Designed miniproteins, single chains, continued (5). Designs and how they scored, part 41

Each design is a single chain, and the fold is of that chain. pLDDT is the mean over its residues in the fold that is shown.

## One batch from the design tools (miniprotein)

Design m17406
Fold by ESMFold2-Fast:
Structure m17406 (fold): chain A 94 residues (1-94)
Amino acid sequence: MLSILLPILQAMEDGDEEKLKKLIEEHREELLKLLNLPESASDNEIAGAVLVKMAELLELPEEKKERARELAKRIEEGADLKELGPEIRKLFTE
């Protein structure tokens, strides 16, 4: 589980959209099953769900889980990962 989710989270933190897309394509079926998402889910929806799932698995405080949900929504709406990357990193390091 973490072996798939952690590299995706790191790609988001780095703002590396190409690496993120490649990792999601490589593990798409496993991610959809793990995150309980429909096959119609976009790469952005999968990325957002990974962020929320990681906050849950690491048992972050509720305020940080709420922040993860806000950031996930922005990713799903097509926000630039290069701008969100530092905020995502801060969520898991502060």
Scores: mean pLDDT 84

Design m17407
Fold by ESMFold2-Fast:
Structure m17407 (fold): chain A 66 residues (1-66)
Amino acid sequence: MSEEELDREVREALALITAGIMKIVYGDEEIADEAYRKGLEVAKTKSAQEAVDEAIRTAEELARRK
């Protein structure tokens, strides 16, 4: 695999792991699913940290119904 492909796979994996944690924390499948979707979108073009941050932020916003 190219280094670019490996970096993207790492970002996508971190988005998935973060969404799994959000599912456990909030116990809400819709929150977890949306966090994963948003994290994956960021993971395509941005850093692993930004993908994780977006997944967490999305889960928190949905938990607050914003």
Scores: mean pLDDT 76

Design m17408
Fold by ESMFold2-Fast:
Structure m17408 (fold): chain A 87 residues (1-87)
Amino acid sequence: SMKERIEEELKILEESVKQELAKFKAELADLVKRGEISEAEAKEMLDKKEANLKRQLDFVKKVYELQLKKDREALQQLIAEQRAAKG
């Protein structure tokens, strides 16, 4: 179903975000260990990336929810029109 497809795509996206954050956190930890950035700078960079990725993910989720709602409403309208034509 379209809902199952969207749920699978969201799961893949959420997993990709998790992997990207884990990789970025590891890269920041290496930079701190090498003395290239401070722990405070690393935390600020991680917090900004997490906030950005969360906003992007929330936006995609909202778009999918609106699409599912619109498709459901369109189907309900079609069913109502078919019922009215038979009555």
Scores: mean pLDDT 83

Design m17409
Fold by ESMFold2-Fast:
Structure m17409 (fold): chain A 62 residues (1-62)
Amino acid sequence: DIKERREKLMRASQKAGEGFAAARKAGSFVEGLEKMGDAYEEEFPEEGKKIKEELRRIAEEM
């Protein structure tokens, strides 16, 4: 089970990084943060939702 959690974390992190990088190249920092939050929420619905809200808060401060 810890193996499964590690796999999900790795997948979420890779997907989040790729989505953020792609959005940044397109000139949308806020969209990049949203993609990161979505990636984590997909693998960890409860924890990812909290991460998504935190990223949204950061985006609103910019």
Scores: mean pLDDT 74

Design m17410
Fold by ESMFold2-Fast:
Structure m17410 (fold): chain A 112 residues (1-112)
Amino acid sequence: GLEEKVKELEEILKKDPENEKAKIELAGAYVDLGDYFAAMRKLSELVDLSEEDILEIGKYIAEGKPEYAVGYIILKLLEKTEDPEIIKLLEELASKIELSEEIKKKIEELLK
């Protein structure tokens, strides 16, 4: 189940702490569990967030929309990655969550 998937991915990350694919898959498992804050923390390990990014994330959380915050971090990761396997995993992760109209449009523009 999802708990077994989380444990498996955590064991992979113990052996390879910089495994970007395992971090994204673990964030996806957290999303499936409804733990959006754990997903945000894990994805944030993969990208340097600016002060403006942190404020935008905080705004979504304050508005009770943590899924939008996850989507914002996915957008920031898509802006920096050229790895087609990472892009595919991020696209699959984005499909599991509710996105703001602005974030959805920006992701669609990057994937064209």
Scores: mean pLDDT 87

Design m17411
Fold by ESMFold2-Fast:
Structure m17411 (fold): chain A 90 residues (1-90)
Amino acid sequence: RAELLRRAAELERRLMEKILAGDVEGAVEEVLELVVVRGRLAGASEEEARAVAEAARETIERDVEELAKLPKEVIKEGFEARIAQLEAAA
């Protein structure tokens, strides 16, 4: 559990960096890995979690594009709060 929480924190940090850099494709890949980690934290197998992530790819692409339109300060605040919560729980 602790290792999955640390991995989630690292993935959230990379996702934030890619969104702030305008790397939408890279951000989508980080969200897919986050879906896998979250699924595993909820007790799903890696195979099940990865299938869910891939099935959601088009939705994730749209969500990342919309998130990237937000002001950088809003993006940064939201991600920093999530990263701190995950690191504290690890």
Scores: mean pLDDT 80

Design m17412
Fold by ESMFold2-Fast:
Structure m17412 (fold): chain A 75 residues (1-75)
Amino acid sequence: AIDIATASEAELEAAGATGGTKFVRKAILRAFDVDRDGKFDEATKEAIKAFQKANGLKDDGVIDDATIDAVLAGK
């Protein structure tokens, strides 16, 4: 599983994510007012799971195309 909040663009692309994945990370961090400047692990992890659940996706914390598409569509 890849953590969008902590993974780099290269890691996300290596996991099969493309294009919008970096924006997904920013969108999730902004949704919970979490910055990469200090604290983002716990709050961001919960944000990802909550977002997946809210969009009818499985809340495994596994980021895939469905999760990415939903985040981008919500913007």
Scores: mean pLDDT 57

Design m17413
Fold by ESMFold2-Fast:
Parts: structure tokens; C-alpha cells; sequence
Structure m17413 (fold): chain A 113 residues (1-113)
């Protein structure tokens, strides 16, 4: 999964340089997020709580990308290194597993079947 590490590094470099739009583009490509979901990720990172809650309900991958980008922005604003930003984003990605979201969806489908 070399492409994932490279994408997280490039996103961390963009965030450290204040290029939030570039970082969101990189994370959206990494996670397969469509342009509509990417627009909501941008709004959520800029502090739009309603946009974030919409993503949590309707687009869990984009919600995860928004959370990763927000953590990265907060660390970059605090003067964290690229390495620290990359590690924090990787930890969010690993700690919020899409398999957990899939398991919840499967359990719901079984409950209504």
C-alpha cells in the first residue's frame, strides 16, 4: 500500500504549507470521494458543522476524510511537522475502519430482513 503512504505524505505537506484545497483533493482521490462529497468535506474543514453531520449520515468515507483533514489543519496551525501531521492522519484512517461502517450496515440489513 505504497500509494496510500505517498498520498498521506503529500496531503500532510499541503496542510503544513496552508494548501487545504490541495490536501482535500489528495484525500478525496485516495478514498474515492466524488466532487459533491469533496465540496462538503471542504465546508466541514472550514468549520461548517452541518456539512460534517450530513457527511456522517450520508457519506461515511467523506466524513472520515473531513475528520482527517481537520486534524491535519489543527496540527499545521499549531506548527506541527509534516511527519506529525502524516502520523496523525494515518492514525485517524486506521482507527476509523470502513469495515466497522460495513459491519454496521450489514447488521442493519439483517435486522430489517
Amino acid sequence: MEARREALRRAAEALAAGRVDEAVDILAELMGIDPEGKALVRAAVEGDLDAFLELVRNNPKAALAAHMATVGVELAEAGASVEVIEEAMAEVLEGTDLARAAAIQAAFAEAVA
Scores: mean pLDDT 75

Design m17414
Fold by ESMFold2-Fast:
Structure m17414 (fold): chain A 68 residues (1-68)
Amino acid sequence: SKEEEVIERVVAAVRAILTANPDLSLEELLAIADHAVKHLAEKEGLSEEQYERVRAAVHAAVRALHAA
């Protein structure tokens, strides 16, 4: 689905950024993730409901990545 594709792409990008910059705060990673989700959601034409689901899933994944 478009939602799964956007989630996968944003999480992969955030993982790569965190690997290169391991000292980034959770707040900084969430801000980067929010920017990417907004950009891709607009590009892919996601509905408001789809955008909110994608954002929630990405936020959960980013928090898990930072905690590891």
Scores: mean pLDDT 86

Design m17415
Fold by ESMFold2-Fast:
Structure m17415 (fold): chain A 77 residues (1-77)
Amino acid sequence: SAAAILEAARARIEAIRDDAIRNKVPIEDARRQLMGVLRDTARQLVAAGVPRSQMEAVLRELLALVERQLKELEEEA
């Protein structure tokens, strides 16, 4: 379901953020990993046959989360 895909993506984003802080991952590597989650999530939503409106809502929410995490990582550097 779209909800399960969203939850899995959120968990991946949080894990990437935590790993980046713990292991001092360069911001550009963290950015690449986080954007990779959005790309993978879009593919999963398409494969699952999620309606466009739900897909757009999920991806918009995840993009906002990624942007917040990247901003926090830049401020902690």
Scores: mean pLDDT 84

Design m17416
Fold by ESMFold2-Fast:
Structure m17416 (fold): chain A 102 residues (1-102)
Amino acid sequence: MEKIFEANGMLMKAQKAIAEGRYDEAMELFKEMLEYMEKNKLPVSIILSAVYAMVRTLVREGKYDEAIEVLELGIELLKKNKAPESVIEAMERLLEEVKKLK
């Protein structure tokens, strides 16, 4: 699907920015991706996959503050889209685990 393909392209661009040490640009690209996913009503599963991918990449680079921000923004969008309580709880547990790494 074209919209999922576009969102994946935005995710790849954000991950490339992280790999190149451009963390501020990566965070702006991530926020643009979340706005795109909300505007186009992408499924909770696609939003969740993108948030997990960003968090994993940021945690690997030791960018815990940015990973926390990604999780907080992702949880907010997932709650707005009425994601299952089990998904929200899993994301909130991951947020607590990332906070312990800081």
Scores: mean pLDDT 86

Design m17417
Fold by ESMFold2-Fast:
Structure m17417 (fold): chain A 74 residues (1-74)
Amino acid sequence: KAKDLIRKINEAMVKTNEAILAGDLKEAKENLEKLKELFKQLKETKDVSDDLIKSYEKQIKNLEEQIKSAEERL
């Protein structure tokens, strides 16, 4: 159900961000991959607004850029 996917997406976003802040890039990447998979499933449900999809897409892109930037500093 879309509500269950939204909950899991929000949880994965929090975990990804916490891993980035902790400097655990391996955990950050693993949570980001889970987040992308959940987001793909959410888009396939067609049960959510385009505004919500765009919001999540922007947040995921920001997390990807943060992880990439952190890796480039190593």
Scores: mean pLDDT 83

Design m17418
Fold by ESMFold2-Fast:
Structure m17418 (fold): chain A 85 residues (1-85)
Amino acid sequence: STLEEQIASAKAQVPRVAEEHDLSEEEKQAVIEAVDQGIEAAVETLLRFVARRLGLDEEMLELLLRGARDALDEAAQAAIEAYLA
């Protein structure tokens, strides 16, 4: 799949994830726009909105962002291996 197809797929999944976390339409649009900057930016934007709604402190948000970055690196590697198979 091309990068454009991956971006389109990620954008298509944002509404479902936003609904699961009770994001507003404005917050949903912000996450979709962040996808154009990369999956990491989209996930960070999503986590910041979710953390705000859950009342998480800055330290917990930082831990979640770090975990999300690590998970995205692993997911990117797995996706590359799947495309090469």
Scores: mean pLDDT 69

Design m17419
Fold by ESMFold2-Fast:
Structure m17419 (fold): chain A 67 residues (1-67)
Amino acid sequence: GGPDAHRAGAAAYAAGAAGDSAAASTMGWELFKVGTGETARYGKLAYEAGAAGDAAAASRYGQLGFD
C-alpha cells in the first residue's frame, strides 16, 4: 500500500467513474505495480476490466484497492 497505492487506486476509481476505461486500465496497472497483497490484486482486476472496456468494473476495483 502506502500513498502511491492510494493515489493510483483513487485515480482508477475516478477515471472509471468518468467512463474513461483506458485511463482506468492504466491507473489499475500502476496500482498493481505499487500495491501489495489484496491491493495489487484489485489493481490487476481494474487493469483487466479497463482493458476490456468495462469502465464501471474498473472503477469498482480501483475503489476497493485504495479503501
Scores: mean pLDDT 83

Design m17420
Fold by ESMFold2-Fast:
Structure m17420 (fold): chain A 88 residues (1-88)
Amino acid sequence: SDSAKAQLDALAARAKAALAAGDVETAGEHVDRLGTLGIITGVSDPEVRAHAIALLEELLALARTRPGPAAERLVRSIESGLAALKSL
């Protein structure tokens, strides 16, 4: 649904803003919410699922450009979310 896609976009935008600010912990919270919402809404809506996957892949690419253990944990969290969505 357009509403689900808009919520996913808002969560992705918040994650990107947190990453830009160096707040990897807050970025991780938004990523976790994005993954959860993507599963809940994407299980019955393949367009929403594809949209959630695309947003997480974009966030994964951004997280991988950042150094440090917190960024490595964020990468693992995003990879876990992608694996769950792709398994639906």
Scores: mean pLDDT 88

Design m17421
Fold by ESMFold2-Fast:
Structure m17421 (fold): chain A 89 residues (1-89)
Amino acid sequence: EEEKLNVAEIIIRLFAKSLKRQAIEAVRAGRPLDEVLKEIEEALKDLTRYLVIEFNLSEEQKKQLEDYVNKIFDEIRAELERVAAEVAA
């Protein structure tokens, strides 16, 4: 029930932390920001879909997880935009 959603959110957070680290390195190495952001968005959506199926989440829990993932993606985007601006300077 609540525990399954909480575990899914923890998995998303840990995965997002790893993706963010790799993305910062990619942007610093000269990869285009838009391409890196697209890859992160796709990876987070794929993982979200997998977790919804694996944990058999309800439609309400799926929506809560999707909202959480959107918030995480917005945080990553803001940080990567900052890193890209620093690299361009």
Scores: mean pLDDT 86

Design m17422
Fold by ESMFold2-Fast:
Structure m17422 (fold): chain A 57 residues (1-57)
Amino acid sequence: SAAYEAGLAVAEEYRARGSEAAASAAMTKGFESDKLGLSAEEARELAIRGAEQAEAG
């Protein structure tokens, strides 16, 4: 779905930077957003927040 693809795109951005934990968090948020039927925009925001939290913690 568009939501899953948005999460995947964020994950690839963080993986390219060497942030594997952040990429994993973004993928999880993309999958969750797909299950909830969220828009690509909402999914991307959630994936970015998840990735940022993973990098910070």
Scores: mean pLDDT 83

Design m17423
Fold by ESMFold2-Fast:
Structure m17423 (fold): chain A 61 residues (1-61)
Amino acid sequence: SEAEEAGRAAAEGDLEAARRHLLRAGASPQQADKAVEAGRRGGPSAGGMAATVYAAVAGGS
C-alpha cells in the first residue's frame, strides 16, 4: 500500500518519497507536511521517522 511505501521511504531517510506516498495514500498536503517535518526533527532515527509517517496516515484514515 502507499502507506507502507511511505513508511519504508521514511525509514530509508527519503522524506520526499515518503511525502509523495502519503499524498497517494489519501493524506492531505498539511498532514503529509507535518509528518515529514516531525520525521526530520526526529532525524537520526529512521524508525522514528517511519513511525511518525505511519501514525499521520493512520490518524487521517
Scores: mean pLDDT 66

Design m17424
Fold by ESMFold2-Fast:
Structure m17424 (fold): chain A 100 residues (1-100)
Amino acid sequence: SMEEIREQAIADLEIARDQIVEVAEEEGLEELKERIEKLIDELIEKIEAGELTDEDLEKAVEELHKLLKELAKKIKDYRKLAVVLASSSTIYLSARMLKK
């Protein structure tokens, strides 16, 4: 059960990361792309290592929320905005499922 939740969260985070990275790259937002990618990759690494604390998760979600909000604000294409919002929702759902 918990192992399956972690595996699903990793898969969902990887998909969300790839979609956000693609949108940020297409919009020329390289700094936001790199910062968001790094935070998601660090979160995935901690999940895989079994080292993720609730404090680490809360801090990562708070920082990701700020960066994703900034990214959404800079997107002019509504279809790309929809992808970022959907991917952000996936990240928040994954975080909620991982929290004790």
Scores: mean pLDDT 87

Design m17425
Fold by ESMFold2-Fast:
Structure m17425 (fold): chain A 71 residues (1-71)
Amino acid sequence: MVDEAEVTLALGLIYDAIGKLDEKRGNYDSAIEAYRKAIELFEEAIRLGHPEAPAYLEDTRKKLEEVEKKK
């Protein structure tokens, strides 16, 4: 059973969404912190065996890099 992996992925998606909202508003510091938290959660989801987590991790890492360039 992978409910823990699914919940962890869902939390990561919430933080990714917060990061996108903050980035869109120009709140780059808050966006960076949200994306970092999403990355930690996606890494944990990978450890727990979630098959979709690697793709989300890669996508959020790219978003973090782009936001850091805007600051």
Scores: mean pLDDT 84

Design m17426
Fold by ESMFold2-Fast:
Structure m17426 (fold): chain A 83 residues (1-83)
Amino acid sequence: MKKVIAVPEELREEALRLAQKHGALILVGDGIKEGLPVMLKVHDTVIVIVRNKEQVEEARKVAEEYGAEFIEVENEEELREAL
């Protein structure tokens, strides 16, 4: 299963470290809207860190459009468990 982590720009560095450690892909800020439709053609799951609700809702809408599983996590521990 290939997973995508979607985060706001302020969490870019933290999310990148976690993605590299767990073999996930990352999308940040404006990249979420542009990249997520492309990624969800071949990926089944998107995970978002719930710190910026506007970016989370944007990612949720795209995931619903592609029929992908959408997982919201509040912190790095929950993200690690979802990965």
Scores: mean pLDDT 70

Design m17427
Fold by ESMFold2-Fast:
Structure m17427 (fold): chain A 99 residues (1-99)
Amino acid sequence: MEAVEAVREETERAVEALRALPDSASREEILKVLEEEAGRLAETVAKLDPEKAPEVAEILARALSETAEALKSKSSAEGKEISAEIMRRAGEEAAELLE
């Protein structure tokens, strides 16, 4: 329960951080913010539910890979929105895993 709530809160913070990036943010800047926020989420899960932490880390690694691929063909404004959407989906998968 506490892990699920924490993951949902961390996910909303990550989505907000990505959307707060300027429209001029580079692909590298978008990926850096996503990596930092995904790392924070993974650390939270490792503390609250260490048995499920590896599975959550795999979900987040997939989200990072998917975002990196999407950013190859997108503008900065489109890239940050797509990154936020991918992160929200990954957070939902992680929350469901922790239920």
Scores: mean pLDDT 83

Design m17428
Fold by ESMFold2-Fast:
Structure m17428 (fold): chain A 71 residues (1-71)
Amino acid sequence: LTPEERRVLRVLYEQAKEALDRGDKQQAKRIIEVAIKLLESLGRTDEAEELKKLIDNGDYEGAVELIERIL
């Protein structure tokens, strides 16, 4: 990730974490979907696919943790 791409992903990470802390799973899912599209556009297909599996299973906490590991 470039420094600018990492900054964007970090903002998405923080927003998704905040949404989950509030219990807003729908908003967290929308933010994670934006992160997935970003990673796909950057050719990071493996991480994007792993995130899709996590949100398909309702594991939004795991998805947020994966985004943190990518940062």
Scores: mean pLDDT 87

Design m17429
Fold by ESMFold2-Fast:
Structure m17429 (fold): chain A 64 residues (1-64)
Amino acid sequence: SEGGRKGALAGAAGPGPSGTAAASGAWEGDKLNDPKQAGEYARKAMEAAGEGPGGRKAAEAGYE
């Protein structure tokens, strides 16, 4: 679940508490070995980071 890890990193690097919360969800999805859930939280991390270029690029790498 490398996508989940990349998504979690994108969320952690994103804006404040919302990005952090989304990253936590991505980590949980990865732990459950559920790529669907990890991908969903990676998407939420990108949304929490907003449409900024950096956050989007990191999230896109996570979705890959």
Scores: mean pLDDT 53

Design m17430
Fold by ESMFold2-Fast:
Structure m17430 (fold): chain A 55 residues (1-55)
Amino acid sequence: MHILTAVNFNSGEERLVASEIKAEKVTLLVRDEDGYSVVQNEETGEEFETKITDV
């Protein structure tokens, strides 16, 4: 389990998100998707949605 920092576009608040993806292998893309953050795997370019409130 790895911890990512997600920023919510609507509130500007930072949240810690538990993830199976290492932070050094992802680019965090914050999108306005009902409180979800989008993270991109830098090796594959795949995008994943995570719920920023689920820690």
Scores: mean pLDDT 52

Design m17431
Fold by ESMFold2-Fast:
Structure m17431 (fold): chain A 85 residues (1-85)
Amino acid sequence: MSEAMKALIEAGSSVTHASSMYSTSLLSGKTAAAKAAEPYLDEAVKKEQQAVDALKAGDDKKATEYAKQAKDYADKAIATIKKEL
């Protein structure tokens, strides 16, 4: 498996986890926590899409860089929700 594909799979897992925590926060009435995390989750989703687009274009280096950025933003969204405990 290429480094880019591995990074994208890891990023996808983190984005899925962040999205799940965001949705759970909204559904449980923790709207402040969800709202605080929203900018990070939005950036994570955008970077994940940029990683997919770069991979389709054959730019494995950019795909890896965007995938790592997506994971970093997703991790920040998770940390933000946890901070609002």
Scores: mean pLDDT 85

Design m17432
Fold by ESMFold2-Fast:
Structure m17432 (fold): chain A 74 residues (1-74)
Amino acid sequence: TDREILDLISQLVDAVVAGDLDAAYEYLDRLAKILGMSEKEKERLKELIEQAVAADPDERRRLLQEISSLILKS
């Protein structure tokens, strides 16, 4: 379970770095199902993902760290 979550986070990070929002949302939906995320939690993470895709590489890395931390707290 923990390994599956970490693998999905890794795939989400790769999708964000590639600018692939559709893939990022797909991985987020899988994580949300596994972790039982509320719709509010999903909306917050979608907002952070959108910010990360639009960000400079250094800022993107910081946002991705925050995204990963929030998912792991879910």
Scores: mean pLDDT 85

Design m17433
Fold by ESMFold2-Fast:
Structure m17433 (fold): chain A 96 residues (1-96)
Amino acid sequence: LEALLRELERLALRLIQAALRYGGGSAEVAALLAELEAVAARLEAALDDPQLIALVRELVAEARALTRQTTIEAIIGASLRLIGLLLDLRRLLAEL
């Protein structure tokens, strides 16, 4: 689980950086979103806790929302929500 969580966190941060640099609709963001969704699916399959599964799904939904943003302000807002979900996921996994 820890390796998948670290990979998810790494991809989410790279996704945020790419969206800020290239825009949410860029090819770079689309590629990172696809990698993030693949890692999230693997993490979801490894989890039995419905609260953790729900957080992974919310994280993917927020990552997808970020790719639809057209302004830097909206990208920042979506990025902060995504970071919050990552912190919640790490906290809950540490409580297992």
Scores: mean pLDDT 85

Design m17434
Fold by ESMFold2-Fast:
Structure m17434 (fold): chain A 75 residues (1-75)
Amino acid sequence: GAPVVAKITVKVEGKTVKEETLTFSDEATGVAAGNLTGIGLAIDYKLKTGGKDVVAEVTVTQNGKVLSDREIKVK
């Protein structure tokens, strides 16, 4: 089947500091793992930056269809 692709973009004060792409064969695993990775990265960057504004954008797609699109905001 078509691959499930999770793209995670982490922004600190509006500037992209990290982009990560993960590929999976299963929709449920791809959505769960992509979102958990986004949450973990948002928390990690919030701690590393001493509490600066952090946003992690997580988009999970399969065969051109968006399965999940989530913005994780850490103020």
Scores: mean pLDDT 85

Design m17435
Fold by ESMFold2-Fast:
Structure m17435 (fold): chain A 96 residues (1-96)
Amino acid sequence: AREELVKKYDELFEEYLELLREQGVSEETLEQLREEHKEFVENSNDEELAEAILSLQHEIFGLRLSPENTPENLELAKQYIKERKALEEELKKLLA
């Protein structure tokens, strides 16, 4: 249902903003991103929301990676693959 898609997208977006804040992104920039997020949610259909959820999950994964190639990055990548498959199955059910 649309409400579950919006909730999922909002939850991932808050995680995304927290990571950006930890990396030193300004509150002014974070507020601009909140407005863009709100406008996208208001103007998107369920399929566009599902695509945005998957895209945002990928961006969050990228932000969690160390700039150095580490064993921890490999474990994060393995976890991301599992979480991605679970999310894709969840979104398919919500779109049905």
Scores: mean pLDDT 86

Design m17436
Fold by ESMFold2-Fast:
Structure m17436 (fold): chain A 70 residues (1-70)
Amino acid sequence: MSREEARAILEAAHALQEAGVPLTDLEKRIVKALLEDPEASLEEIAKKVGVSVGTVRNAIARLRQRAAAL
């Protein structure tokens, strides 16, 4: 993913935490992976977290949707 996409995901996660909305364990692992390597591909994040690329993609989409609903 791009550095800009990584930043958008991290900003969405931060907005949820500031609003008192808990992140899932999967979302926390994805956020940690992006903080360690903002240029990581979805495939690299999926390998690091131990899930499929589709699972990471769906988790990111849901995270962004939840933040947009704040």
Scores: mean pLDDT 83

Design m17437
Fold by ESMFold2-Fast:
Structure m17437 (fold): chain A 65 residues (1-65)
Amino acid sequence: MERQERLEEIRRIAEETNERLKKTTDREEQKKLLIETARRIQSLDPTAQIVISTDEEGKYIIEVL
């Protein structure tokens, strides 16, 4: 996979996960989603730096540096 295509896939995974996190009300499901997403990103790029933060409403956000 080309580096650009891998970065686009990682970005897509993060964006899709953030949308699902906004719709998920159960904290354990949110944690599971974050763990699964981190594993997927790491499988595509083991050097990817993953940051978990919260938005203005206290919802989890996943970012890749």
Scores: mean pLDDT 77

Design m17438
Fold by ESMFold2-Fast:
Structure m17438 (fold): chain A 89 residues (1-89)
Amino acid sequence: MEDAQAAAVEERDKIPEEAIELVQKGNEAYAAGNYDEAIAHYREALELGKDNPAFQALTYYLISEAYRAKGDLEKAEEYEKKAKELLES
């Protein structure tokens, strides 16, 4: 029970606040129909959050959804596959 702070908080601290902010900006752009801007913000979030595979997988799914909304189904499937590979690895 002692040292639970290191185990419980460390997972969250591995995702930089700036990476979370970029995902939020991407989600805002996506909601506005600005899919290219959403993808750009998600890609920047991937670079900052690369030490967290779960965050990377989530961000790849968000990029996939933006491409799907844009009508680029081939890119959507590519990024969905990248997300699944991170969750399986």
Scores: mean pLDDT 77

Design m17439
Fold by ESMFold2-Fast:
Structure m17439 (fold): chain A 78 residues (1-78)
Amino acid sequence: MSPAREAVLRLVARHAADAVHAAHDAGDAEGVFAAVIEAARAALEEMRAADVPEAEREALVAAAEEVLAGVEATRAGA
């Protein structure tokens, strides 16, 4: 796994942890997907605003976009 992808996944997990657990405990599969998608969007916006070299920011944004697309594709297939 790339360092950029690992950083994005950790950030998504941090943003989503409580909301995902609450929705999962309630048996709300739609709520779980909604919480993860919102966390992935928040991570993407944070990566877009990152004060890092352009090449590093491009890698972080690309990783965040891939994570968001993967979650959205999983929900669409469910």
Scores: mean pLDDT 75

Design m17440
Fold by ESMFold2-Fast:
Order: structure tokens, then C-alpha cells, then sequence
Structure m17440 (fold): chain A 74 residues (1-74)
């Protein structure tokens, strides 16, 4: 569906934003972007992006959000 496709695309954009922020040393901004990516990926049913967001959050030490998104990807 169009709404699902748009939501999945937004999730991917937030992963990209998080990657840019992380590369520039903005770890707080990166974590926020990855949390939004996970939320949107869950809404879209995009389990691959949801797992990627969880992995990125775990790398940043946000283990609680990472565990939550991993559980949703099961």
C-alpha cells in the first residue's frame, strides 16, 4: 500500500540521518533518528529496517530501545 511504502521509506531516511549524525559525532541525535526509524519500520512491517535500527541503537548503548525493536521484529 502507498501508506506502508511511504512509512517504510521514511524509516530508511531516518536510518540515513542517524548514520550521518553518528559520523559527525552527534550520538544523541543519531540515537533519536534510529528510534524514529525503528518506530516507523514497526508501523510499516519492515522487519529488516526494524532489525537494523535495533542494531544501531545497541551500538550506541541504547540497549532498552534495541531490545524493544528486536522483540517487535520476531
Amino acid sequence: SMERDITAALARMYIGLGNILKSRGDTEGAAEAYREAGRLAAEAGDTATLREAADKLEELGDTEAAAEFRALAE
Scores: mean pLDDT 89

